# Designed miniproteins, single chains, continued (3), part 113

Each design is a single chain, and the fold is of that chain. pLDDT is the mean over its residues in the fold that is shown.

## One batch from the design tools (miniprotein)

Design m11922
Fold by ESMFold2-Fast:
Structure m11922 (fold): chain A 129 residues (1-129)
Amino acid sequence: MEELKEKILEALDVIRDRVLKLMKALNLSQETIDKVEDFFERAKELILESKSPEEIWEKLLDLTVEVVKTSDDPFVHFAAGMVLGAVAAVLEVPAEEVVDALEERIDDPEKLAVLVYGLNLGIDLAKSL
């Protein structure tokens, strides 16, 4: 469990660094940057508090859906997708199963598209670590 959490947190730190650098290079608002930072901090706390791989997955999926529903910011959706994808790769959850779970919970096709784009990048990044 601890080794699994360490691997997930390492992937999250790499994703956070890359996403924040991209957002700063694009001169995005501080409000958008703060929302993405808040998402990463909430995701880390949730992972650290979880006691099983199943609990990590369920809580992160719930957080991702909550954040996507409460924010119209595409960079928040993109960051959430990357984190969910990296965690799915570490936990060996098939990408198609993740997409199906998101399609059941998110009715907005544009938000879903950005989230899935981030998901695929997050999976690829985690597999490269």
Scores: mean pLDDT 85

Design m11923
Fold by ESMFold2-Fast:
Structure m11923 (fold): chain A 68 residues (1-68)
Amino acid sequence: SMASLEELKAEVKRLVEDAIKLAEQLGNKDMIEQAKKLLERVENATDPMDAAVLAIAAATLLSILKSQ
C-alpha cells in the first residue's frame, strides 16, 4: 500500500539525515553532497523497490561514515 511506501521512505530519510549529520561532523564535503543527493532520491521515490534500494544505500553510507 502507499502507506507502507511512505513509512519506508520516512525510515530511509532518518538514516540519510543521520548520515548528513555525521558527514558534517567529520567535515567530509563529498559525503555531505552524496548524502544530500540520496535525500533527494528518497523524496522522489514512487515505488517500494526503489525505496528499498535507497534504504540499502543509506545504511551503507552511514556504515562507511561510522568506520572513519
Scores: mean pLDDT 83

Design m11924
Fold by ESMFold2-Fast:
Structure m11924 (fold): chain A 79 residues (1-79)
Amino acid sequence: SSLEEQEKKLAEMARRILAALQDPSLSDEEKLALIVALAQELYPDVPRDVLEQRARRLLAYAQANPADLAAAAATLAEL
């Protein structure tokens, strides 16, 4: 695949993850499940336990740094 195609796919996943992290209607468990499902599509050979651990760390970071999430989401929405 072209580098441009791969970059678009990564940007799409990042946008979906950021949207989930910022969605006040989703529980923490629903956010984790969605992030793991998206990551599993891009990294099918990575064990689920590893993806879950990374997703939990990402969620914790997001909850501690909501301004960073909002800035990242705004940037990706314009790309």
Scores: mean pLDDT 79

Design m11925
Fold by ESMFold2-Fast:
Structure m11925 (fold): chain A 61 residues (1-61)
Amino acid sequence: KPVTPEQREKARALAEEYLAKHPDLTPEQRREMIDRIAEETGVSRDEAALILGEVVAEKRK
């Protein structure tokens, strides 16, 4: 199902919070984070991975 703007905003906020606490996540931890974001917000794992990737890229600028 399509991601709502509210779900996307919450997913980005969670990703930013987690990255602030763990700025250099391992690939395994990133997979766990994707799972948690998906479960918490209801977005798919694919969308959670995309959102996390966006936040990581922006945060490291």
Scores: mean pLDDT 76

Design m11926
Fold by ESMFold2-Fast:
Structure m11926 (fold): chain A 100 residues (1-100)
Amino acid sequence: SMLNITKARAMLIAHLTEARLNGLPQEFLDEFLKELEKIREQAKSAEEFVEKANKLGNEYLSKVKNPEAQRALKEALDYFIAEFLLEQGDEKKAEKIMNG
C-alpha cells in the first residue's frame, strides 16, 4: 500500500538522520542514498536489486567505525530495500527484511 511505502521512506530518512547525528558526514549519506537510488533505477529484477543494494550497503557499513552510526545506516538500508519490495507488491519479502 502507499501508506506502507510512505512509512518505509519515513523510517529510511529517520535512520539516515540518526546516522548523521552519530557522526557520519552528510556527503557520505547523500552519496549512499544516491548510489542506492541508481541501483533501484537500473536493476532488471527484484532479486538483482536486493543483491546489489545489500552489496553496496555492506561496502558502506564496512567504512563506519561508530557502532550506533553503523546500526542506523543498516536500518536505513533495510528500509530502502523494504520500500522497493513494497512498491513491487512483495509485502512478505519486505516484512522479512524489516523484521529479520
Scores: mean pLDDT 87

Design m11927
Fold by ESMFold2-Fast:
Structure m11927 (fold): chain A 99 residues (1-99)
Amino acid sequence: SLLEHAEKRLKEILSKDFINNPIALMYYPYIKDKEKFKKDVEKLLEYLRSQGVEPDESIPGRLDDVERVIEKIKNNYKLEPNDDLRALATAVEGILKAL
């Protein structure tokens, strides 16, 4: 699933030197609260569905659609979520780009 892959990728990011890795620093709040990370991923997926995008929770099947919607969230003021969802969208985008 998308969440399982995100967790795996997060663990890989965490294995890097924290001080010299800006990406690891971005994920730091979610490292301290794994439950918050899961809930925020679920909220992001629900948000994407509300925008007319049904992401396949298997990342390879829907990469182009999910990435396109994440870019719209980041760049379109009408689709910009709150800070938590935007941070999560950036995190998911980073994971997808690492595939």
Scores: mean pLDDT 51

Design m11928
Fold by ESMFold2-Fast:
Structure m11928 (fold): chain A 93 residues (1-93)
Amino acid sequence: TKEEVIKQLIEEAELGYKERKEASEEQLELAKEVIEVEESGDEEARDEMEKRIEGLPEEERERIANITAIYKAKKFAEKYNLKEVKEKIKELE
């Protein structure tokens, strides 16, 4: 349901912002690169990024995934005009 989607996106955003505060500068830059590759729509760049991420330790992969989930939650909330998710993200910033 819509309510379940909103709850999930809020939980993902909360976790992502928590992980972002604990992240190194290198991890934050990698998360930015992941987002840029996703926005580019370049399939070759995406495949290369996936291989790069798979080479990282599990804990680092999970942190990068959680940080990039903020971006995905924000884009989804903007696309579907999910006010509760947008307001929560503004609160967490």
Scores: mean pLDDT 82

Design m11929
Fold by ESMFold2-Fast:
Structure m11929 (fold): chain A 91 residues (1-91)
Amino acid sequence: GLLEEAKEAIKKAEEALKAGDADTAIAAIEKVLEIARKLLEEGRVEEAIEFAEKAVELARKLAEKFPEKRLEAIALILRAIGIIIEAEKKL
């Protein structure tokens, strides 16, 4: 299910960040955001917020460890904030 896919994507992002693989980390964070959007579309508002907030945390770590990916990390953070704002309107 979506929750299991989100947890696997989070784990993949964390492992990629630890391994120094920025591109894999970005792809995994994008997957977390995709799942958060799907949760929001299904009315699973609180879960969508939780995974979007986790994507912000992971993107912050991406920017910290890979300064050359800072703009990509900012884009991921802005996408996550967009999901959170849309979700909060549905609470």
Scores: mean pLDDT 90

Design m11930
Fold by ESMFold2-Fast:
Structure m11930 (fold): chain A 97 residues (1-97)
Amino acid sequence: SRLDEIAERLRADPNDLEAIAEIFELLPGREALPLLNLIPPLHFEDPNSAIYYLRLGHYYFLTEDYKEAVEYYEKALELAPDSEGIKRFLEKAKSKL
């Protein structure tokens, strides 16, 4: 399946940004957690990329680590301040605190 292909790619390269993006597009909820457990958050840190911080925020949101999700969504928003999508994710995470 497509999910099995993504899992194999992440096992080979946990920094595969295309695979990470596909996870959140196909599985935006908790069903993504088994695949996200293949991704160490610290290995995807790029201080100049809103996408990296957005994906880290999604990872922590799905693991119910809402404080960390807020911190990474705020970093993503600092890099892309006009993003309504990031603002919505940030407010959703804050509502869980």
Scores: mean pLDDT 69

Design m11931
Fold by ESMFold2-Fast:
Parts: C-alpha cells; sequence; structure tokens
Structure m11931 (fold): chain A 87 residues (1-87)
C-alpha cells in the first residue's frame, strides 16, 4: 500500500515548500519554477508526482514528468523516489 495515495495535492505541494523554502499553491507553479532552474531532490519530485495524481485522478509517466520539468537526466535519488511513487 502506498501511503502517498493518502496525501492531498495541497499536502504534497506543502511538503515541497517546506523542504525547498518555496510558497507554491499548485502543481503548475512548482513545475514552472523547476523549468526556470529550481532543482528538486528525489523527495520533492515524489511529492510533485503525488500532487499531479491527486489533482488529476490520473498518473503521470516518468517521460511526461521529465518533459514538464524540462529535465534531461535524473540522479539516482530522483530515480528511486519516482519509482517508489509510481510503483
Amino acid sequence: ASDFLNLTAEEAINAINKEAGTAFSTFDEAVAAVRNGLKLNGSQISALIVAYKNEHKTGITLEELLTLLNIAELNPGQKAAINYVLE
């Protein structure tokens, strides 16, 4: 059972805000910041996937997430966090 399925979109965004020192209200605001150079760790990327899933009632693929975030490569921690949330 994934405990992440019980997080609201707001709770997931708040987790990113707490760790990154940001004040996002939506998934789209967080994505825009990452595309403008903000670097997220694996935990924050995991929270971002949860925010998307809970807001849209649909999952996001790794490829779709990378496209939205404009990320060419993931570090091992980011890969582990994404795999944990998607599985």
Scores: mean pLDDT 70

Design m11932
Fold by ESMFold2-Fast:
Structure m11932 (fold): chain A 107 residues (1-107)
Amino acid sequence: MDEMLALALAAAESEDPARRQALIEQLKALASKSSVDDQLKVADELFERAEKSEDEDVAKRLALLGLEVSDVAMSKIKDPKQRSKLASRSTAEALRVVGKIVEKELS
């Protein structure tokens, strides 16, 4: 869990697209080997950090990374109903981050 979070935070703060992509690939590889519970905890932490972030670019990257980790978790869920619930939750969390960014820009 801590290693996934560290990779995601490093990717979100990376200004270099090549470094960011390499970190995202490492995150996806680690997520694929991690439990669904650990992946969901990391995704939730990333969405929370995205919502609280003062940097719009970092907030967007954190939200996208939360979706990426959630997508890997969904691929391991065999129950279509549980998968649909997770997809809806992840979409709602990402939209909440976008809503905060839009509200700030319109203020």
Scores: mean pLDDT 78

Design m11933
Fold by ESMFold2-Fast:
Order: structure tokens, then sequence, then C-alpha cells
Structure m11933 (fold): chain A 80 residues (1-80)
């Protein structure tokens, strides 16, 4: 479970980095798409974490919520 949690953090950090690059280049639509893909992949990882352990799944949900909040801060309403 811990290895998957760390991998999830790495994956979501890559999505944040790519989305930020696009947003800074003025491609807000592309950034929103990347963040949406990150949210979808994160949700799948949370489901997998719940299959392994309830507490790991709950921790994954918190990581995904933090990702969504950070993405939202970068794009405002477009990151929903």
Amino acid sequence: AEELLEKMKEILERYLERGEELARAGDLEGAAKVFTEGLDEGAKLVKKLYELDKKAGEEGEKILQEFGRRAGELLGELAS
C-alpha cells in the first residue's frame, strides 16, 4: 500500500507540473484537460488503494483532494 501511495504522489506531481507548464504558456484549456486526466487517474488509484486497505484508500482520497485543490488554485473555476 505504501509503495502505491508514493507512486500516486509522483504521478499527480507530474500532472501538476505539466498542467502548470501549459497554463504558464497561456494554454488554459490544455492545462484543464491535463488536470482532469490527473483527477481521473488519481480516482482509479484511490479505488485500487481501497482494495488493498481502507486506511490506504482514505489517505489516497486526501492526496487526490489536495491535487484537485492545487490544480484549482492554478486555473480557478476551469480546473473543476
Scores: mean pLDDT 81

Design m11934
Fold by ESMFold2-Fast:
Structure m11934 (fold): chain A 68 residues (1-68)
Amino acid sequence: SNREEALKLLEKEREKISSLDGRGAAAVIGALGKDYGLPEVVELALRLAQEGASGEEIVEAALKLLRE
C-alpha cells in the first residue's frame, strides 16, 4: 500500500530528516505525503512546522501516524 511504502521510506530516511530544521523536515515529509496520496501526512507536517516543532519531532509524529 502507499502508506506502507511511505512508512518504509521515512524509516530509512529518519536520521537524515531528524537532522533538518522543522521547515526542512516538513518540506521533505510533505513531499512524501503528496507523492503517496496521503494528505493527512502533509497536513501533520505543515501544522507541526507552524507550531515550531523540530525535524525530529515532525519525523517521529509522521512515523507514528503511518504506523496506525
Scores: mean pLDDT 87

Design m11935
Fold by ESMFold2-Fast:
Structure m11935 (fold): chain A 81 residues (1-81)
Amino acid sequence: DNVEKRHKIAFEIGEKYDLPPLEVASLSTDVRQTAAYAHNAIVLLGKNFTEEHANKLLKEMEKYGPAEAANFFKSLVNKYF
């Protein structure tokens, strides 16, 4: 269940922004960099990526990242959790 939700979120982020499985990225004003940061967090945490981690990551993206990336990630969290 958690694994399926994680895979769906990672897939939709990767598809929207054409992201490789892992790249060096940080929370920034750049939409693609912030999307890559979220994608990396999901991939690196693997089975340990939970609804709690998703909500924490969303709050960080809303605070430090661009609204476009944060709003897209928020839509995925609301869709799958």
Scores: mean pLDDT 74

Design m11936
Fold by ESMFold2-Fast:
Structure m11936 (fold): chain A 78 residues (1-78)
Amino acid sequence: TGKRTYQRAFRRAYAAGRERAKQFLEELRDGLISTLKPSQETLEKLDELREKALEAIDRGDVEEAARYVGEMMEVAEG
């Protein structure tokens, strides 16, 4: 699955800067919505995880943010 691939891509984005990491989260959200057409319930769960990832970015916790990116992929694939 894409989980580890997206976590690795996110870490590269974070290394390029906080703004790039935030842009990655927006691109991921938009890509998942466009591809999967998720239910409102799934979309709300994805947005909750994205918000937690943004908070982790603001704290400088790249591994916690990457964990939430992984959980977004699991929610989208489940």
Scores: mean pLDDT 84

Design m11937
Fold by ESMFold2-Fast:
Structure m11937 (fold): chain A 108 residues (1-108)
Amino acid sequence: NPEEQKQIELAKELLRKYLNGEITLGELLELLKELGISNEAVLKAIQELAKEYGIELIVEENTEESFLQALSILVYAKENNLKGRKFIISPDMTPEQVYEQARKLLNK
């Protein structure tokens, strides 16, 4: 789908600006909303960026909560050099459980 691919590429550009400290999380969320980018496209963009950092993200739902959890894991994994790691984000996981999963993988 050409429109979906455009939304994914726009989301990736905005996510890179956020990850580089050029915009805040609040600014990122407002820009995604203003540009009409779907939660599905944002989630795919986060997963593609995670692959560029050597991280595999599996997300079970296409909700704003799910992409915020995925983005938090990507930030944490990038800052802690967690290349070659696999993370699963399910709707029943708390943010603490998501971070505990990343932390346990760091200690192995």
Scores: mean pLDDT 73

Design m11938
Fold by ESMFold2-Fast:
Structure m11938 (fold): chain A 95 residues (1-95)
Amino acid sequence: SEELRKITEENLLKKFSPLLTEEERRLAEELAEELKKRIEEAVKNKESISKSFEEMLERIKELFPDEERQIRVFNLVMILVSPHAIELVEKIKKE
């Protein structure tokens, strides 16, 4: 399931990325990197990662008043972040 998920995520990124503007892609990549760091800190501190996702969604709403743009950027951030979040959770389970 892990391998199938990674393949699906790569295919979604290839299909979905062209639907966004260059500005939306750049901002989504910046937000994804910020969210990855916040998830790593939350996990290290044994805190819920849900707050990190909620705060990221609020930032997207502030950057884009248009709901359609919010959805596109949010979906790209989630595609970019999901593999890293799962790898981080799996590392914790091994310890």
Scores: mean pLDDT 72

Design m11939
Fold by ESMFold2-Fast:
Structure m11939 (fold): chain A 85 residues (1-85)
Amino acid sequence: MVSEEERERIRSLSETELLGLAYDHLIQTIRYASLGTEEGLKKAQYHVDVIREIGRVLRERGAPQEDIELVDRLYKEGQRVIDAA
């Protein structure tokens, strides 16, 4: 679950920073899901939820469609990794 404080932080970032953050959270999703533990899966879910929130913020700002589609792909890949773990 993404905290309100984390949502506020995401809303303050530039589009370039949001794209970088989405990649960082995908890496963390893969790392935590690969642990095969209940705690790891919970942490992986948090990180993928952050990617989803980034996509929402980019849509609200009217960011370029390619950037929105990129973040949506990162979110789907993160969920795929969790579902496979």
Scores: mean pLDDT 86

Design m11940
Fold by ESMFold2-Fast:
Structure m11940 (fold): chain A 64 residues (1-64)
Amino acid sequence: AMAAAKAQADASVRKAGEALRNGDLPTAERYADEAASNYEKAGDTDVAKAVRALFRRRIAELRA
């Protein structure tokens, strides 16, 4: 169960990064939140916090 959640989180991070590269900020934000949620389910709360912080910062910079 935890391994499946981590795999899903890793996939969501890749999708968030791709959306960010394409300038699709709403999609990047959605996948980043999905990734963080799945890292929390996997017990990786530190990784979840890092993912949330990184994508929030990058999205804010691109919107400015």
Scores: mean pLDDT 82

Design m11941
Fold by ESMFold2-Fast:
Structure m11941 (fold): chain A 93 residues (1-93)
Amino acid sequence: ERKKIFEEAFEYVAGENSFVGELVKKIKESGKDIDEMLEELRKKLLSVLPEPVAETIVSILRYLLTGEKSKEELVAEEEEYNKALEEAKKKNL
């Protein structure tokens, strides 16, 4: 399941004609605060995609735009994401 979500998110980011791919171009070209732009992207993605896919896309884009993250930071983000996903599932059912 998680590996499939990551692959789906990667396809959205790497896709030549994906709207997420176009947003990555715009973010790189703008020179604006990357964190602010990623937060706006997260909000937009959550309106059209399931939370797991949207959050994974944001994490991948942050890595691509800001460079490498520490392993500890990536693990912490993954744990927070998984907790948020479980809470959302409890609310929906």
Scores: mean pLDDT 61

Design m11942
Fold by ESMFold2-Fast:
Structure m11942 (fold): chain A 88 residues (1-88)
Amino acid sequence: EEEKAQEALARITEIIEKGLKEAKEAAKKGDVEKAQQIVQETGEQIARILDEASRVLSPEKLRELEKKLQPIIEKAVEELKEAILEAA
């Protein structure tokens, strides 16, 4: 379980970082539609990994994973909001 939790955390973090970078670049170019599509696709990928993890992790380990992901997601959302507002 620990190894699978760490793997899920690493995969989701990588997906968030990639999605944030791509969405910020789209926003800087004024392509808000593309930025929104990237956010949606990133969210779908995260949801799939969490669903996979929920099948192999205990509820306690899944909660620990979600708790570790919360600050990463919050920071990414803040950075993206700032990029979109600057591009408006």
Scores: mean pLDDT 81

Design m11943
Fold by ESMFold2-Fast:
Structure m11943 (fold): chain A 99 residues (1-99)
Amino acid sequence: SETEKLIQLAKDHKKRLEDLLAEKEAAGTLTPLERELIQATISEYEEAIEDLKKGTDPKIVAQRLIAFESLALEQAKLLGDEELAALHEEAIAELKKLL
């Protein structure tokens, strides 16, 4: 179903953000603002997964995630974090395929 596809995409993107957070923390390169941005995005994906499990329309959830990711992308670009920006751009492209 479209719901199952979006849950899988949300889980995959959440994992990539968690892996990036752990990598930056281990490398000592994680700033407080980057941590806040990454954790906020992880929380948004967690809420999306729970909403989808409760029967929320996957198109509505995908549009909500695209809106959030677009703001997160703008913040990543302002921080000069090219790696985080690329991750947000990829997420937006994948989510748009579900509309």
Scores: mean pLDDT 89

Design m11944
Fold by ESMFold2-Fast:
Structure m11944 (fold): chain A 93 residues (1-93)
Amino acid sequence: MEKEKKGLELIKEGEEILKLGEEMRELLETPAPSTSEEYLEKKKRVVPIHMKMSLELKAEHPDLPPEVWLTEPAERLIEEGKKLIEEGKKLLE
């Protein structure tokens, strides 16, 4: 059965999610490092996803301090991305 194909798909998906989480963390830790087009395009792509995840986290855990709603989305994406990559690698071996 197609374990190799599924493994490669999980690695690709995990790498995309990991990259998104890392870009989100970078924007939160260094919110104004540049006004370059590259920075603005990254912000346009990442900010809507961060906003959605922050609102979902706030709805799930309203008692958490606001800084957690800001930082947790990026950390969750990084953790999930790493998990998917590891699961995909296990399927290839």
Scores: mean pLDDT 77

Design m11945
Fold by ESMFold2-Fast:
Structure m11945 (fold): chain A 72 residues (1-72)
Amino acid sequence: SQREEIARQNKLNMARAAVKGPDEFLQAALQTSRSIGDDVDGQQAVQELRRDPDAMQRALTLYRDYLAQVEG
C-alpha cells in the first residue's frame, strides 16, 4: 500500500540525513520516535536534549545504534 511506500521513504531520508550531520539525523529520528501528530519542533527538541545530560547520552546511544543497524 502507499502507506508502506511512505514509511520506506522516511527510513531512507533518515539514513541520508545521517550523512549530512548528526544534528539533522538526531532531529529526524527524535521527531519520528516521539509521536506523529504532536506539534514537536525537531530543532527545539535537540536543544532541550543538549541541556539534559542524561537525555543527550541516551540520544547519542540511539544514534550510534542506528548507524550500526544501517551498516549491517
Scores: mean pLDDT 60

Design m11946
Fold by ESMFold2-Fast:
Structure m11946 (fold): chain A 80 residues (1-80)
Amino acid sequence: APGVELARRAGELANEVREKEKDPQIAEQVIRLLNEAATAAVRGDFERAAEYFRQGAELSTDPEIAKKLRELAEEAERLA
């Protein structure tokens, strides 16, 4: 199911955020947004999932994390 797969990918990215984001407060905020996006995706609310991924990308200080968050947002937007 697309929502479950999107949630799985969000969970994998949350692990990368824990390792790569230098600021622990930013890491915590991005992980919270990824968890909210995963919950929305599992419920089929892909528009809300995309919003959370976009917010995470804006907060992230790591360029690769921000890129992956934008890619997840684009995937969610295609499913909406």
Scores: mean pLDDT 88

Design m11947
Fold by ESMFold2-Fast:
Structure m11947 (fold): chain A 100 residues (1-100)
Amino acid sequence: LRELVSALPTETLGEIVSTIFRILEENGGEILESDLIERVVKETGASRAVVSGVIELLIENGVLERVTGEDGEVYIRLEPLLLEGVQAVKALEEAKKAAL
């Protein structure tokens, strides 16, 4: 997974990361890992292996957290300070759209 992510073009990595952050923000900062992977794959066209590798990289860097729910399912959570930043960007984007 790490080797696969390291081989990605910087532009492709940036697109996947941006999509992950947007999806997490839309879901209040936490989402089922399988749903996150499926949605990122659908929106970016990247493989599940590549998307999973990017998620692991973000977890290793303290950007994302993996949480096991009471149901035994795995959830991905955005670090709270980064979630606040993503929400600020979304508010600006919506304000720009409303001004059109």
Scores: mean pLDDT 73

Design m11948
Fold by ESMFold2-Fast:
Structure m11948 (fold): chain A 85 residues (1-85)
Amino acid sequence: MTVREGKILSLTKDTVTLQAPDGKTFTGKILPVDTPTTELLKAAREAVETDGKAFAFEYVQDGKRYVQAFLRIGDTLYRATKQVD
């Protein structure tokens, strides 16, 4: 599996939209910062095992909020991070 930088097109408080290299868009739910690690790991595993399923989670670092998003298409995992405030 190859990891490449993805593109976040848009964010709402609850959803992320990622663009694939072919221009297709994929929307997924953002898991909030207080999501238990076990639930986050289960959701991440399901997303990585499912072609075309976008997944994201929110985290806080140095007082700033970030969203990290993932999308697997074929043998490539696209990963993108965006600061939200």
Scores: mean pLDDT 81

Design m11949
Fold by ESMFold2-Fast:
Structure m11949 (fold): chain A 80 residues (1-80)
Amino acid sequence: HMSLSALEIKAAEAVMLAAQGDYEEARKTAEEALLQAGLSREEAREITDKALELAKQGDYLKAYELLVNAIREAYERRAK
């Protein structure tokens, strides 16, 4: 029962880690947030991979938006 706000904070943390070059921790943090939001393991990996590619290109805002939009959509489905 992690709150939506806590999951959004985790998304921001993941993007910050990627910006620092900590791609392994960024991947782990993003996947954990997506799984807690209610995404499947496969969906979480796919979205995390896309977000890390964006972050690697310097598109940190797009990476963050991708993660947060996925979290919000899954959380809405799970919360009814």
Scores: mean pLDDT 84

Design m11950
Fold by ESMFold2-Fast:
Structure m11950 (fold): chain A 73 residues (1-73)
Amino acid sequence: MSPVSQAAELRAQLVEEGLALVEEDPEAGVRWVREKAEELAKQSPLLGGAGEGAYREVERYARERLERERREA
């Protein structure tokens, strides 16, 4: 598999796992994806980009969910 295809697959996996964690605890889920993105950035710029993309998507979802909860509280 090409490095680009592996990066895309890894990003999709991080989003899926991050979103599952966000369902239980939004803060912990976002922190987990951030930590994974930082580790990937240490390995290569390409993997760092994939991790950052996953972090942005998971963080956006968690923020929207928390905003809805705060507006209803």
Scores: mean pLDDT 79

Design m11951
Fold by ESMFold2-Fast:
Structure m11951 (fold): chain A 91 residues (1-91)
Amino acid sequence: GKYRATVLDTNGNVLAEIEAETAEELAEKIKEKTGIELTPGALAVIDALKEGEVAAVTSLGAYLRNATVEEALELARRAGEDKVVLVEKLS
């Protein structure tokens, strides 16, 4: 399938947009562009996404399935993190 990740700061600014065919490729590209390493738990959440589903994940391992942008930003703020990754499964 195809994935799209949007990396946001806690103010909602887009830092990066990344597409990949697998969850593993997506995680590698996120690390290369932003320095964020996804936890095994975050990768499992991404890999379990069905077409059209969205999840928010953070570098410290917090995650939320079916997250809106507002919920993703709140997740990062509550976790004490400066960035969040919003992942959508496109196909």
Scores: mean pLDDT 83

Design m11952
Fold by ESMFold2-Fast:
Structure m11952 (fold): chain A 80 residues (1-80)
Amino acid sequence: MEEQKQRIDEKLNDLKEKMKEAIAQSKTVEEARKKYNELLDEFYREIVKEFTLTKEQASYLHKKVVELKKEFDNLIKEKE
C-alpha cells in the first residue's frame, strides 16, 4: 500500500474543493482566476516540500492537475 498516493489524492481533493469555493465566492472571472492561481502555487509548494515523486507519480499528478484546470475553465465560463 502506497501512502504517498493517498496523501496526493487527499491534497488534490482539497485543492478541487477550495477551487470550487473560490469560484462560488468570486464576483468576477478575474478574481476566480487569481484565487485559483494562488491555490495552485501553494499546492505545488506543499507537494515539492513533502514528496519526492517518482516519474509515474509526477505524471499522475500532472494529469490530475490538467483535468482540474479544464474543470475550472468550464466552471468560470458561466460567469462570462
Scores: mean pLDDT 77

Design m11953
Fold by ESMFold2-Fast:
Structure m11953 (fold): chain A 80 residues (1-80)
Amino acid sequence: GVVSSMSAPRVETTPTSARVRLTITVSSGSVRVTAEALDEDGKVVGSKTVVLPTGTNDVDLEITGLPPGRYTVELVLTPV
């Protein structure tokens, strides 16, 4: 699929969770969106995936149950 627009992501973290919210517009086909929680060493310790159809999509992905720590969120978009 083809992404035509994306809002600025809103990221919220706790010691044991990471959540990302954004709006993605897909102009054709479908797009797989994966949110990955990375620890202080850059290791992926949790992920959440959604497949978005053509149109405007409100994305809300929450990764819970992480060990206590500090996390960053990486978004990976793959056309399907």
Scores: mean pLDDT 86

Design m11954
Fold by ESMFold2-Fast:
Structure m11954 (fold): chain A 93 residues (1-93)
Amino acid sequence: MKASKEDIEAIRKWLEERRPEIRERVRERLKAEGIEVSEEDLENAVDFGIGIALTEMEITIKGKASEEELEAAVELAVETAVGMARFLYRIEQ
């Protein structure tokens, strides 16, 4: 069975509520690597990360997401956002 539209919307809202945490975790990861990005590039990277995490959840979940699946989505959003921010940093060089 596949997740309902309501299940996916709940995940979207949950990820958006976690956006401040995701942003801060991305900022901390970039700072540890000596990468400086603008607040605009950081926000764009976070938007991209959340978008990819939601897309992955829409494909993989089969009904209501578990707490473990929701936490995995946050980790995917953070890792994806860090990757995008690194890409943006490199093309500005």
Scores: mean pLDDT 82

